# Designs tried in a protein design run: designed miniproteins, single chains, continued (3). Part 74

Each design is a single chain, and the fold is of that chain. pLDDT is the mean over its residues in the fold that is shown.

## One batch from the design tools (miniprotein)

Design m10567
Fold by ESMFold2-Fast:
Structure m10567 (fold): chain A 77 residues (1-77)
Amino acid sequence: AEEHTRKGEEYLFQGKFDEAIEEFRKALALDPSNGRALALLHEAQLIKKDPKAVLESLKSKPGELSERQKKLIEALS
């Protein structure tokens, strides 16, 4: 379960949203209570639906960006 969540996260930050969604679905199939996989699945689906809005939201933040958010901006750019 955790291995699929990690792979999905790696695909997400590479801009491979379909592969990311598939890995998160596999993680949830093995462990339906995996909150991290569920949260990342929702995020990947949102990005696939409207990548421009997500990118704009991240770039418009007035504070310091986390490493995760920086990788996501790179993937969406």
Scores: mean pLDDT 73

Design m10568
Fold by ESMFold2-Fast:
Structure m10568 (fold): chain A 113 residues (1-113)
Amino acid sequence: SMEDLERLRELIRRLVEILNNLIRNTSDPEVIRRATIALFSLMAADVEAELSGDYSGAAARVIDMVDRLIVFLERQRERFKSRGDTDMASILDSAISSFEELRSELKEYHREL
């Protein structure tokens, strides 16, 4: 339905905001590269959801992307911690927490479809 599409778009918009904040707050090229790839994946999911009407499939792909991104960021956080870069580790901790919250909301949305 149109309501299901708008709800998915709001969740995608919130993910885009977290990714843009992460890109602005880091100078690490690997983190920036991965966040940028995630942004393109979200744009593709939004367009495909509108064109196909397959909101369940789009939500599942977004959830999978968020799951992989969290694993990547947790690994980068440990890398920065091991190097004594507590500022970068803190930035990544904040991003991970925000993604985990949205992952929970995305899973609830997907369950309700």
Scores: mean pLDDT 90

Design m10569
Fold by ESMFold2-Fast:
Structure m10569 (fold): chain A 66 residues (1-66)
Amino acid sequence: TEELLARAVRVATSAVRELLRDAPPSVQEQAVADAVAHVRGLVAQAVAEGLVDEFAATVREDEALL
């Protein structure tokens, strides 16, 4: 679960920074912080619902697109 959280955070951070590459640094940092908080919630929900393997597969697919 900790490894999955770290991987999901990495994917979200990369995607947000790419999407906002031309935005001011303050906007990028706020968006990254918001995305990290959201991803932490998604991982916690997947753990609570027993969907960790399905969520891990989604993160792996997203990593392959980066």
Scores: mean pLDDT 79

Design m10570
Fold by ESMFold2-Fast:
Structure m10570 (fold): chain A 55 residues (1-55)
Amino acid sequence: SEVTDDLIGLVADAVRRGLSDEEIKALVKKKYEEYQAEGKLTPQQKKIFDLLLES
């Protein structure tokens, strides 16, 4: 899905650039808020965001 592909790309790019776990979490939180505002999140996608933000 668009959300999942964007999220994977975002995290992969951040890891490649050497961002810290805290910086990656901040980027993921920003995307989570954007997708929630747009009504694009499925329960499965919300679970992926929750897992990434809790790890």
Scores: mean pLDDT 76

Design m10571
Fold by ESMFold2-Fast:
Structure m10571 (fold): chain A 70 residues (1-70)
Amino acid sequence: SPELEALEKAKDEFIALFNDESASKEEKIAALKKLRAAALEFLKSRGLLTEDEIKSLEEQEKELIEEIEK
């Protein structure tokens, strides 16, 4: 599915950036956001998440970014 393909691509990009010591914190955060967005779209496409659950997970993304910024 397009959503699964997008998720796999985002995952590969995230792993590559996290294994690259020259990658900036901002690049790693951007890749993490992209990975989370792709995962949410995949779960929604499979009918595994409600709109309320998606909103909750998007709010949790802000907390995750704050933890990485520490």
Scores: mean pLDDT 76

Design m10572
Fold by ESMFold2-Fast:
Structure m10572 (fold): chain A 63 residues (1-63)
Amino acid sequence: EKKELKERIEKKYEEALGVPLAELEKLIAESKDEAVKEEAQRQKKLIEERGEEIYKGALEKLE
């Protein structure tokens, strides 16, 4: 049924987001430029929000 597809989508998004989120967190922690930190935080937020939005949209379209 649809549960298997849902779990596959969840795993793919979590795996794909893991690497870029870790890189952005590293930029936030290590950057010496406040503008770079702000941009990295904004990108992290966008990725988190966009990932959630795409995930929800994919779940809705499964039906």
Scores: mean pLDDT 67

Design m10573
Fold by ESMFold2-Fast:
Structure m10573 (fold): chain A 95 residues (1-95)
Amino acid sequence: SVTVTITPSEITVNGGSDATVTVTATNSSDRTVEVKVYRDNGKTFLGSATVPPGETVTLTVTLKNLKPNSTYNIVALGFEDGELVGAATGTVTVK
């Protein structure tokens, strides 16, 4: 099995500030998992990491150029041989 989490899952920042979250992926399967992180409902790529069998990997992603009075979503997706096996979502609120 694969567990993906985003910490914090909800963050509030001021406009003009960057928002940084940590993605943690635990792979308890016997196959390699690729974790890909996106913003804007999966449209903008932020980063990726490879998670070997039995390992836990952390990936820090930063959202830049955030507009005041806006909300952004973060999606972290775990893939095993191209199949989705884990997912997490987060929200960034900009004041």
Scores: mean pLDDT 86

Design m10574
Fold by ESMFold2-Fast:
Structure m10574 (fold): chain A 87 residues (1-87)
Amino acid sequence: SMLDEVEARLLALYLAAAERRPEEVLRQIRDGLLSLLRQAGVPEDVLAEVDALLEEFLREATAPDPDMARMAAILSRTSALIAAALA
């Protein structure tokens, strides 16, 4: 399902951050997810909110001492927002 694909991409983003992958890799995963959501017909106001949450995630992931619990919380909020938009 679309939601399963979204969850897989959010997990991939979290794992890439946990592995300290380059910021370019994290941004590619984020851009791919946003493209997927736009193609799925998610409204632009929801896409803007998802984009803001993922940018918050990238700021945390690229910080000198990343808070993994905070990153997980941001992705959980992102997942809930997308699930509501696809309902």
Scores: mean pLDDT 89

Design m10575
Fold by ESMFold2-Fast:
Structure m10575 (fold): chain A 97 residues (1-97)
Amino acid sequence: MDEEVALGIADILKGIANLLKSRGDYKGAGEAYFKAARLLVEAGVPEEVATDYFINAAKAYKEAGDLEGAKRVLEEALSLITDPEAQEKIRKALEEI
């Protein structure tokens, strides 16, 4: 996938996630952020950008009361992200679950 196209779709998904959170649908917001994060990884977008989406997905799942979902998202992020600084951010988020 084109990196610019992936960034555009991720931005739309972020907008959807923010709308869902404003309506109290934190699970839907988590799913939207998670889809965006995976898309960005598959498109080869810099891992720092994808990492922020994974962390936002996990936070949304936690707010929904889905602690197992939040943990799974962060564990998948650690399997996909290789940058040491990005991995450290993910590990810190995982410790907060």
Scores: mean pLDDT 87

Design m10576
Fold by ESMFold2-Fast:
Structure m10576 (fold): chain A 95 residues (1-95)
Amino acid sequence: MEKDKEFRQKAIETIRELGKKYGFEEEADRVIEAIEKQGKTLAQVAVEFEKKGYPEEGILLVEKAILRLQPVSAGTQKKLEEIDKKLKEIREKRK
């Protein structure tokens, strides 16, 4: 329970930071609300957002937060770069 609480807080902070970095603060706030107010896990939020047809950037922010909280490996780093590229492409396409 304590370990899950620390993980959740780090995830919320990471999602908030990423939302500001990529200019998707509204989507980041929506994810954070689902985690904090509804008690949902990151995995549950990702599944719900996908099922409800929420914007791709919201799902990508959750995925990046999960990956950043895992032990760093070459595979994790490559996936983080792919997500970063997709988030930047979505932002550019909407300009």
Scores: mean pLDDT 70

Design m10577
Fold by ESMFold2-Fast:
Structure m10577 (fold): chain A 92 residues (1-92)
Amino acid sequence: MYKKKIEEGAEKAKKAESKEKAVEEMMKGIAEAVREVGKELGEEEVGKALADAILNGEPLEDLKLSPELLEALKEVEKLTKELTSEIAKEYA
């Protein structure tokens, strides 16, 4: 389940030595979640490309996404915002 990948990233972020390391760990969790979603939808190559783009801060506009993958990414984004807010409180 992709939610578990994001939660694992958030737990590592909370244990990170700095805010910068916390952001890196969270981004890794998001990238793994996106790869997992791609595999579940039979779009492993697209999921991998999205994960790489997220880690490198590259534009997503050039990637052709299925409606199912796009909806799953909206759920990942919502969960990411919630967990990032919690992590920010740990370092405030």
Scores: mean pLDDT 73

Design m10578
Fold by ESMFold2-Fast:
Structure m10578 (fold): chain A 117 residues (1-117)
Amino acid sequence: SALEELREEVIRLLEEAIRLLERYLAGEISPAELRAGLGELVARLDALLRRAAELGAPDEELLNFAGVVLVLQQILALVEAGELTPERARAYIALLEEMRRAIREGKVLDLDALIAA
């Protein structure tokens, strides 16, 4: 279905975000390149969220997509502030991997836990 295709696209964007953070941790990309890449992913996710809403996706799925946007925006804010430490980057990789698993399995994300992180 169109909604299943959108879920697969969100999973691919999560995998791209994880790869960008891993490349940043390896010293393969600059903070500016990480910021640019994450900014592109946020824009793509916002477009997918709008399309999911237009297709009548359940509120729980819209909240899941919004949760991913929120986490990527938090990472962007840390990069812009020069505060994305290696420890924080590893924690965000782990969080994004958990989000990817939850979305793949059709589970609802705990947005309260995401806000607390």
Scores: mean pLDDT 84

Design m10579
Fold by ESMFold2-Fast:
Structure m10579 (fold): chain A 64 residues (1-64)
Amino acid sequence: MADLEKLRKIEEETIEQVKKAKSLEEANRLLLETQKKLLDEGYPEELVFAAIGRVARAAFEHHS
């Protein structure tokens, strides 16, 4: 059930959204909501956490 291309697209879209967030707190909320959604959709935990880690790095770099 893992569509790796779809997961990568969601990762890239979420990175753009966290860059547009008003604060690091808003970016973190969006990141956690995306993580829950991906896990609920049945993506493997290892791939989800790796993608969320990259999103978190982008959010930190943009808002720090």
Scores: mean pLDDT 80

Design m10580
Fold by ESMFold2-Fast:
Structure m10580 (fold): chain A 70 residues (1-70)
Amino acid sequence: MEQRRYAIELMGIGGYVASERHDGEKAQELIERAREVLGLPVEEAKKILDEVEEEEGVKVTAPAVAPPAA
C-alpha cells in the first residue's frame, strides 16, 4: 500500500500548510492530490509527493507537528 503511504504524507503536508499558514484552499488542493495519488502507480505517487515537498519547502521526513482542531 505504497500509494496510501504517499497519500498520508500529502495529507500531513496539507495539515501543516493549514496549521502554519492557515491556508484552507491550499490544504484542500493537497487533499485532492492525495486522493488522486491513491489511484496512481507508486512511481507517479512518489513524484507528486516529491513535487509537493519541493513546492512547499517541506520535507516529510519526520515533521511531526500536532495541529489542534479548533
Scores: mean pLDDT 70

Design m10581
Fold by ESMFold2-Fast:
Structure m10581 (fold): chain A 95 residues (1-95)
Amino acid sequence: SSLQADYDKVLKELQKTQELIKQAKEYLKKGDYDKAIELLEKASQSPDPFSSLVGQFQLVDFYIESGDYDKAKELLKELSDRGIGVAKSMLEKLE
């Protein structure tokens, strides 16, 4: 069915996003900040809206953990402007 195909596509994209996040964390353990960011940016660009949002929040978390608060705030403002209430709450805590 079309619903099963859509479900399988969403699961496949979520699995790709989770693998990119896992690889990014491994590069962080090795001190490779640039490669970790590249992988998290790919996760944030998933064609699936839910998987993309997961990647975007992982990128925010990474920027906060790395001390890049300006980039974290910029991404949170974009998410807040799109109506994501959690992003608005997180942004208020960083200001």
Scores: mean pLDDT 85

Design m10582
Fold by ESMFold2-Fast:
Structure m10582 (fold): chain A 84 residues (1-84)
Amino acid sequence: DVVALAVEAVRAQLKRSYETYYPTLTPEEQKKFEQVKKRLEEEIAEFERWMREAPADDPERQAILAELEAVRPELEAVLAEYAA
């Protein structure tokens, strides 16, 4: 499932970014980072929901699936690097 792969890869990268950079930030930067992280998590959840709820014959959904399949090796590499 390329949608699940994409979601997992992005979430793994976001988690790594949080773990790596958050402790190095000032309190003001940490607040901004938390706001950005929450927004990105919401956007990821909305994307996943839209992909699940969209009709199978939706041209936009089909185009996104084709794009994700084209970058599948990159998504797998990101997940391997950030989630392993």
Scores: mean pLDDT 80

Design m10583
Fold by ESMFold2-Fast:
Structure m10583 (fold): chain A 112 residues (1-112)
Amino acid sequence: EEEVKEEAELYKRMAERSKATADRLIKQAEDFAKQLEKENPELAKKVREYIDKARKLLEDAQNGTPEVARKSSEEAEKLADEAPPELEIVRQLMRAVSSYASFLAKALELEK
């Protein structure tokens, strides 16, 4: 099972890269929300709610079973689709979260 372990390690590295992208996008989304607070407080609140959901999904995937990671990926994809067009940064964030959770689920499934 050395080949299976190598494939699991590859998916873990892919997950790490997606996590780094998600962390960067969370920071950008926080800055965007701060700017929106002056012009549109309601939209700023929605951006912060999405950031909170993204953090929760990342944490659930990181600490969960393969099934939990898969569910986190699916929820992130749904949130990306439901996000308003004006919140493109939220869509990008949720896609990064989905990728992280998906790669992590694959890695955990291979370690069975």
Scores: mean pLDDT 86

Design m10584
Fold by ESMFold2-Fast:
Structure m10584 (fold): chain A 87 residues (1-87)
Amino acid sequence: SVIDEFEALAERLLATLPEELRPYFREVVEIIKEEMEREKDVKTFLRNAMDRINALLAKIEDPELRAQVEGLATALLYEAKELLLKS
């Protein structure tokens, strides 16, 4: 499934990340997976996933850490969007 393909990509990226980023990365991956399972319409998926990711980012007090997590989330959202469009 496209969700299994996304999970495999996310696991490869996780292995390359510093320990400090891994908990946030796992949260972002879970948000994206849940929204991919819930919604097949790409626009609705992006809106819902972005809303949840923005709520997560708002909890990160360190601006440098927040920026790193935002960058990772943006990359993961792009990959998830591409996978949904191929379906």
Scores: mean pLDDT 87

Design m10585
Fold by ESMFold2-Fast:
Structure m10585 (fold): chain A 64 residues (1-64)
Amino acid sequence: SSELGYLVDLAIKFNDVNTVKKIADEAIEAGDLETARKLADEMRKQGHKEVADEIYKKIEEAEK
């Protein structure tokens, strides 16, 4: 959603990329892989490919 993009943009601007990673980890632990994937997609769109790739990898591990 548009809210997710806004939150990711804010986290990046305030050097809060680690907050996005923590939210993704929480979502994965809760079994909410859809939210984690949306976070990874948004990070990639914002140009943070390495962070997005880390989240995607965790999602793939959780789906096994």
Scores: mean pLDDT 74

Design m10586
Fold by ESMFold2-Fast:
Structure m10586 (fold): chain A 83 residues (1-83)
Amino acid sequence: PTPPLSEEARREAIEYLEKGKEASKDNPEAVRYLEEAIEALRQGDVVSAKRYAAEALKESFKAGDEEGAEYALQALQTLDAGM
């Protein structure tokens, strides 16, 4: 069984996702996926959070939002390393 996500990794991932929302504020689809990822993490659903963060990353790439894409990638890396 995969060990549960650490509280430190959860907090860091949420911080990156919140920064991603601010960076992507003009991209409503990316913001929506980032909000879903944050809510999933608050509920303890790491699998859904990773899926939503990956969708936010795709929307940031479509929009040419390099800063939003970087924060989404950092959140995904934190979630992968924290499990």
Scores: mean pLDDT 82

Design m10587
Fold by ESMFold2-Fast:
Order: C-alpha cells, then sequence, then structure tokens
Structure m10587 (fold): chain A 101 residues (1-101)
C-alpha cells in the first residue's frame, strides 16, 4: 500500500540520518496508529540537529501521510498554519496537498 511505502521511506530516511532505531520505532508506531501529534513531535525532536531543509522535507512527508490516511483538508491546513512561521516551505506544500486533494 502507498501508506506503508511512505512509512518505510520515513523510517529509512531517519535511520540514514543517524536517528536512533528506538526513536524511529516510536515514530513508526505513532504513524501506524495515526497519532500525528506524537509523530510530528518525535520527528522534529529527532531532526533537531538537522538543517532546516531536512526538517521541512520530513514535515512535507508527514503532510503526505496525513493526506493518504484520510485526514480532512481543513485539518491539513490547520497543521500547515501551526508550522508556517518556522517551516514556511513545508507549510506551503501541505496547503497545496490540501487544495489539490
Amino acid sequence: SELKEIIDKVRDRLLSRGVPQELVDQIEEALANKDFETAQKLTLEAGKTFPVEVREESLIRYGMFMLLSGTSPQDILRQADQISKDYPRAADQMRQMALFR
């Protein structure tokens, strides 16, 4: 399934960037349970030392995961608004995903 492929790509990306396996497992569990708030918090914590471009890429993948999980366009737009100040590129991409769903 497309959802599993995205989860697998998120896992591989985090591991390739040196994120501990235990933290990656927690992020994967949160995503599998559609606990997007926990998944976002853990992903940003894991990526705290990453360049902003890498953190924005992770948030874009998170938005795609929300879309494929059946999250409403309104909820995706709300999440984009929450991150827009610190991650404007990711926010813009999430808004585009919501509008062209």
Scores: mean pLDDT 76

Design m10588
Fold by ESMFold2-Fast:
Structure m10588 (fold): chain A 103 residues (1-103)
Amino acid sequence: SQELLKRAARIMASLTILVSAIDFAIRTKAPRSEIEELVRQLEEVAREANGIIRELESQGYHDEAERLRKFVVGMLTKVARTLREAGLDDLAERVERLRREIE
């Protein structure tokens, strides 16, 4: 449905905003608790995205589902790398586990 495609676009925007917020928090040396909360929000949004991917596939939007999956996996890969470079290995491992679940 057209509404499902709009939901996919909205979730992509939400992921982009959260990834940017995590990058900004790391660059500005925000408290660990703030970065952990942003990662928790990222996990929630990524799980919602996985639900949308499954719904797109069930309705025959296979190309759109694959595009969304690749986008989500790419964003999680980028965040995990940034967290690792910042020495936040435990948070990077959480994001990497989530990426594998969606992949």
Scores: mean pLDDT 90

Design m10589
Fold by ESMFold2-Fast:
Structure m10589 (fold): chain A 84 residues (1-84)
Amino acid sequence: MKYEITVTNPPEELLELLKKLEKEGKIKVEQLGPNTLKVTGEITKELANLIKKLLKEGKLEVKIEGENKAVLTGPDFTITIERI
């Protein structure tokens, strides 16, 4: 299932994972601004595990913004996940 993910001010561990997944052809990454990336593709096991880790550490909170949209807010970054 395909998702569009917008990441603002990504932490370094997330940025490195996104680079790896793009090289593997699993996602497409576009830079929308100096601190904003648009990611299109499937949520891989590695990406899901990193998000779960950040949630368990209390570094992310989840807000459902609509039927196909969730916003994950960290202390210095935001991840918006939308099903396409």
Scores: mean pLDDT 78

Design m10590
Fold by ESMFold2-Fast:
Structure m10590 (fold): chain A 94 residues (1-94)
Amino acid sequence: SKLEEIKKAADELEKIAVGLYLKMEEGIPISDEEAAALRARAEEAAKVLDEETRRQVLGEFDRLLEAAKARDLAAFLAHARRLSEILQQAIEEA
């Protein structure tokens, strides 16, 4: 179902965000190759979303990824929250 596909996309994006958070906390640097691979995974997961929602989700994901690379915890948490809010709205509208 559409709802189930959106929930799976949200779960995948959450797993990526949690992985980034753990690397940031442990001081493990995120390589450009790893960042590109994670961005590709996010884009693939977001394909089930409509164009506008997908654009917003990927925009927030790009900011989340940059914050993680910079180890900016405040920016990371702010973008993680916005990403979660957008995904929750998409679930409620499905």
Scores: mean pLDDT 88

Design m10591
Fold by ESMFold2-Fast:
Structure m10591 (fold): chain A 82 residues (1-82)
Amino acid sequence: MPLSDEQQKQLNEIDQRLNDIINSGQTGRTDDVKSLLSELVSIIRGKPLTPQWRDITNKILDELVREEGPMGLILYGEILSP
């Protein structure tokens, strides 16, 4: 297990909240998606890459690009910065 049980629980909660946003089909959810990315980054920083958190980050990027177009890439990069 690359993460603690608490960190794994937090990852599962982020993934569920992200899927709820995606499945809602609503617009104007950019701030919620940015918040989820910030939470994810705080958990995974300095950890080895896993398929789960890579999948979550890919879904976040796709959702930001869906909502904001090319600006979604900029927002994604800003949150990933130190």
Scores: mean pLDDT 77

Design m10592
Fold by ESMFold2-Fast:
Structure m10592 (fold): chain A 96 residues (1-96)
Amino acid sequence: EELKKLNEEALNYIDTLYKQGKISKDFYEEIKKLYEKLNNDIAKLFSILTRLPEDKVIELMKKNLKEFIDKYLSLLEKLRRGEITIDEFFAEVEKL
């Protein structure tokens, strides 16, 4: 039940970011498709995206969901712009 609430809060925040133009349509659609493939499990989704264990993802999301998502998206944008390498991206993700 707590995980269901966490899923709903995470999706609502991602939807809000998309409506505000803070994430691209392509990224939003990729996240939605991956979420559906993972049986609507947001912790598993972010575990795959971050390469962090699911327990660590749940801990970070419970601590501050919006901060976790915002920091992840900031790092992803730096990676997309070529400002950091893929290895640097995952090293910074481990510091979340």
Scores: mean pLDDT 84

Design m10593
Fold by ESMFold2-Fast:
Order: structure tokens, then sequence, then C-alpha cells
Structure m10593 (fold): chain A 89 residues (1-89)
């Protein structure tokens, strides 16, 4: 049994009405450099983690999430560094 691992970065972003969105960037695998946006959702870390875990489960993968706070010149953003593990034949 072979385990396939993929890295995905999610940024937590806020809309004008206070709703939250997750912007996903795929670092490797067949979706490398593809961007996807998930939401709207509750503007909490817990809601972001639940969305990531649910999405990974829908792909048949296990997720490991590392939360990082990054400061940019214009704003501070919460970043979720996710490793997906999927069993392949």
Amino acid sequence: MKVEKHKVTFELRFGPSGEAYLKATFEDGPLKDEERTFGPMSPTIEAAEELVKKWAEELGAKSTIETEEKETPTYTVLVFNVTLEKEVE
C-alpha cells in the first residue's frame, strides 16, 4: 500500500459583511498551483478547520493542519498549512 501526500495552503480571508472565506493554493500533486476559494463560512479558526477536515474526508484523505499567523505589509492573515495523506494502490 502506497501513501500519497499533498501539501495545500489555506488563507483565511474576510468579506465586507464579516463573512469568512478560505483561499486554497495547492503546492504539489495534480492540482499544483491551482487556487480554489471555499465559503462563505463562520469567521472562526474552528469553522476553518472543520471545513478543511470535511473537504479532506470527501477526497478520502487524512489531513494534518498547522496554523500560522503571517503579517504582510497591508494585513495579518491566518494561514493553515495542510498535509493530505491518501492511500493509493
Scores: mean pLDDT 72

Design m10594
Fold by ESMFold2-Fast:
Structure m10594 (fold): chain A 98 residues (1-98)
Amino acid sequence: MAERVLELLEEQLEERKKKNPSTPEEEVERAKEQMRALVAAMDPEQLELAALALEAQRELAATTDPAERERLIEAFERKLETEYADAVARLEALEAAA
């Protein structure tokens, strides 16, 4: 999962660079280092959620049909609501322990 999340994040970063080609290489490398640090801190459930979210974004970027885009968004929102509820509960438990 970690390698997959990093792959998808790097792909998104390259797409952003294409939209802003004047972005310095040092800024891009710093962003990649931050992404690696964040991914390294994630637990397996967070990595799975991140992979699903990034794959959904990638599929949306490749889709030009409005009806298909709507279906993809709805499918992603359903998964996010279910998995987000679990993530929120875990974060609240951590805050209560702090």
Scores: mean pLDDT 70

Design m10595
Fold by ESMFold2-Fast:
Structure m10595 (fold): chain A 73 residues (1-73)
Amino acid sequence: SLKELAEAGREALLSMAKATLSKEQYEELKEYVDYLEKNKSDEELLKILVEMIKAMSTMSPEEWLEHLKKLLS
């Protein structure tokens, strides 16, 4: 289901973030993902999570955080 895929995507993203980001950066990301879960459909959440996972694999941590700030604004 889309819900199960979104949950798996969340776990994958947060695991990568915990390994690569500072505690403060990780907590900022977690708050953003929590916001998305509450305010977006499972389909929209999954699309955003996949985009974020792709960004983490291709961008530096600094570039990825700038990308997140643009999404938050």
Scores: mean pLDDT 78

Design m10596
Fold by ESMFold2-Fast:
Structure m10596 (fold): chain A 100 residues (1-100)
Amino acid sequence: SAFPKVELDAEAQKLKEEVKELIRKYIEGLRGKLSEEEVKKVEEELERIEKESIELKEELEKLAPESPEAQKLLAKLYAILLAIQEVAEEVEKEEAEAAA
């Protein structure tokens, strides 16, 4: 209720899945399952997503909230947030199953 329901288009859905994969790989790296080179690649990709998120936010501030362009940028930002939330829920479920 605090945020408008933003429908994710195909581009935003793809971004969500890409961010989810990066976060999962980062967690695997923290668990010692990735090589040093793979960890560096994941860190570089996460830094790129962080930079893109900042750029999207700055661009969104320049647009009218009701514009189609603003809605597309908002969908991309929301996709990144949903990716983080969904992976956090997956990790919590895996840890609960491992503890049972």
Scores: mean pLDDT 78

Design m10597
Fold by ESMFold2-Fast:
Structure m10597 (fold): chain A 93 residues (1-93)
Amino acid sequence: SEREKKIEELAELLKKYKELLENKAPLSELEEIAKKIEEITEGDEDLSIATAAVLAGIGRGLSDEETLERARSLPGVSEEAIENLEKLLKLLK
């Protein structure tokens, strides 16, 4: 499906973001990846929430389990957003 293709592309961008952050790359490179993620998630609130949760987890050094628990604790997070988050985290392994 179109959504599955977007999730795969988002996973690749999130992997690159994590690598850049771990290598202490310039903020400009991190911002460029973040912008591409925002462009892909435009108009899809559930994907936007899921990718924001992954980015927050990466930035805070959280495990997959901690990232998922944090997202589930937030008000207004849909089950679809959680399902998208689980798919993204699985592809990041």
Scores: mean pLDDT 85

Design m10598
Fold by ESMFold2-Fast:
Structure m10598 (fold): chain A 64 residues (1-64)
Amino acid sequence: SNLQQRQEVNDRLVKLTREQVKLSEELRKAKEQGKDTSDLEKKMEEITREMEKLSRELQELLDS
């Protein structure tokens, strides 16, 4: 159902938000330690893209 689909999208968005916060902290620590941040920055970009996709899907479900 539309309600179940909206719940699934919201659950995934919450999980990605938590992952984004964790990666932001890891990125901060890596920068302070002079570590290469390339992998962490790539992961942040991937999470951002997934969140944007899910936000669009949620909007479509709300508008339908």
Scores: mean pLDDT 85

Design m10599
Fold by ESMFold2-Fast:
Structure m10599 (fold): chain A 76 residues (1-76)
Amino acid sequence: MEKRKKVKELLEELATLIENGAPQEEIDRVIDEISKLAGNSRVEVVAAALAIIYLKKGVFNISRDELLAEAERLLA
């Protein structure tokens, strides 16, 4: 249960960093920490953060495939 809370907090932090245009070095550091804790790929971590951003904006109809494609583009 505590790992899930920390992953959620880090994902919310990552979403905030992306929205604020934080330095890529800070974004990469948080992605790596989430990836190590959750066992997800970097692309899946960024897709999860993008899902949080879209939810905050009231967008609920974006697919997982669209989120993964956007995440891949951001990491390329």
Scores: mean pLDDT 80

Design m10600
Fold by ESMFold2-Fast:
Structure m10600 (fold): chain A 75 residues (1-75)
Amino acid sequence: TVDSVQQQVQQNMVRINSVMPQLSPDDQRQVNDMMDRVNQSQTVDDMIQHQNQMNRIVSDSLQRRRSIQRQIENS
């Protein structure tokens, strides 16, 4: 249902907000833009599309940060 999708979106946004300090300033801006697009979405499909794009940005940023940190600690 639409309510179920809204709950999932809210949970995802809480999760992303908790990791925001770990992202670069440029990635934080892109994620904030995607959050606004999700909130402005008029259809469930648009919400899911923007949420998936937002999740990819966050995942890529966190993986890149972990790889850099691991490389520094192993060097």
Scores: mean pLDDT 78

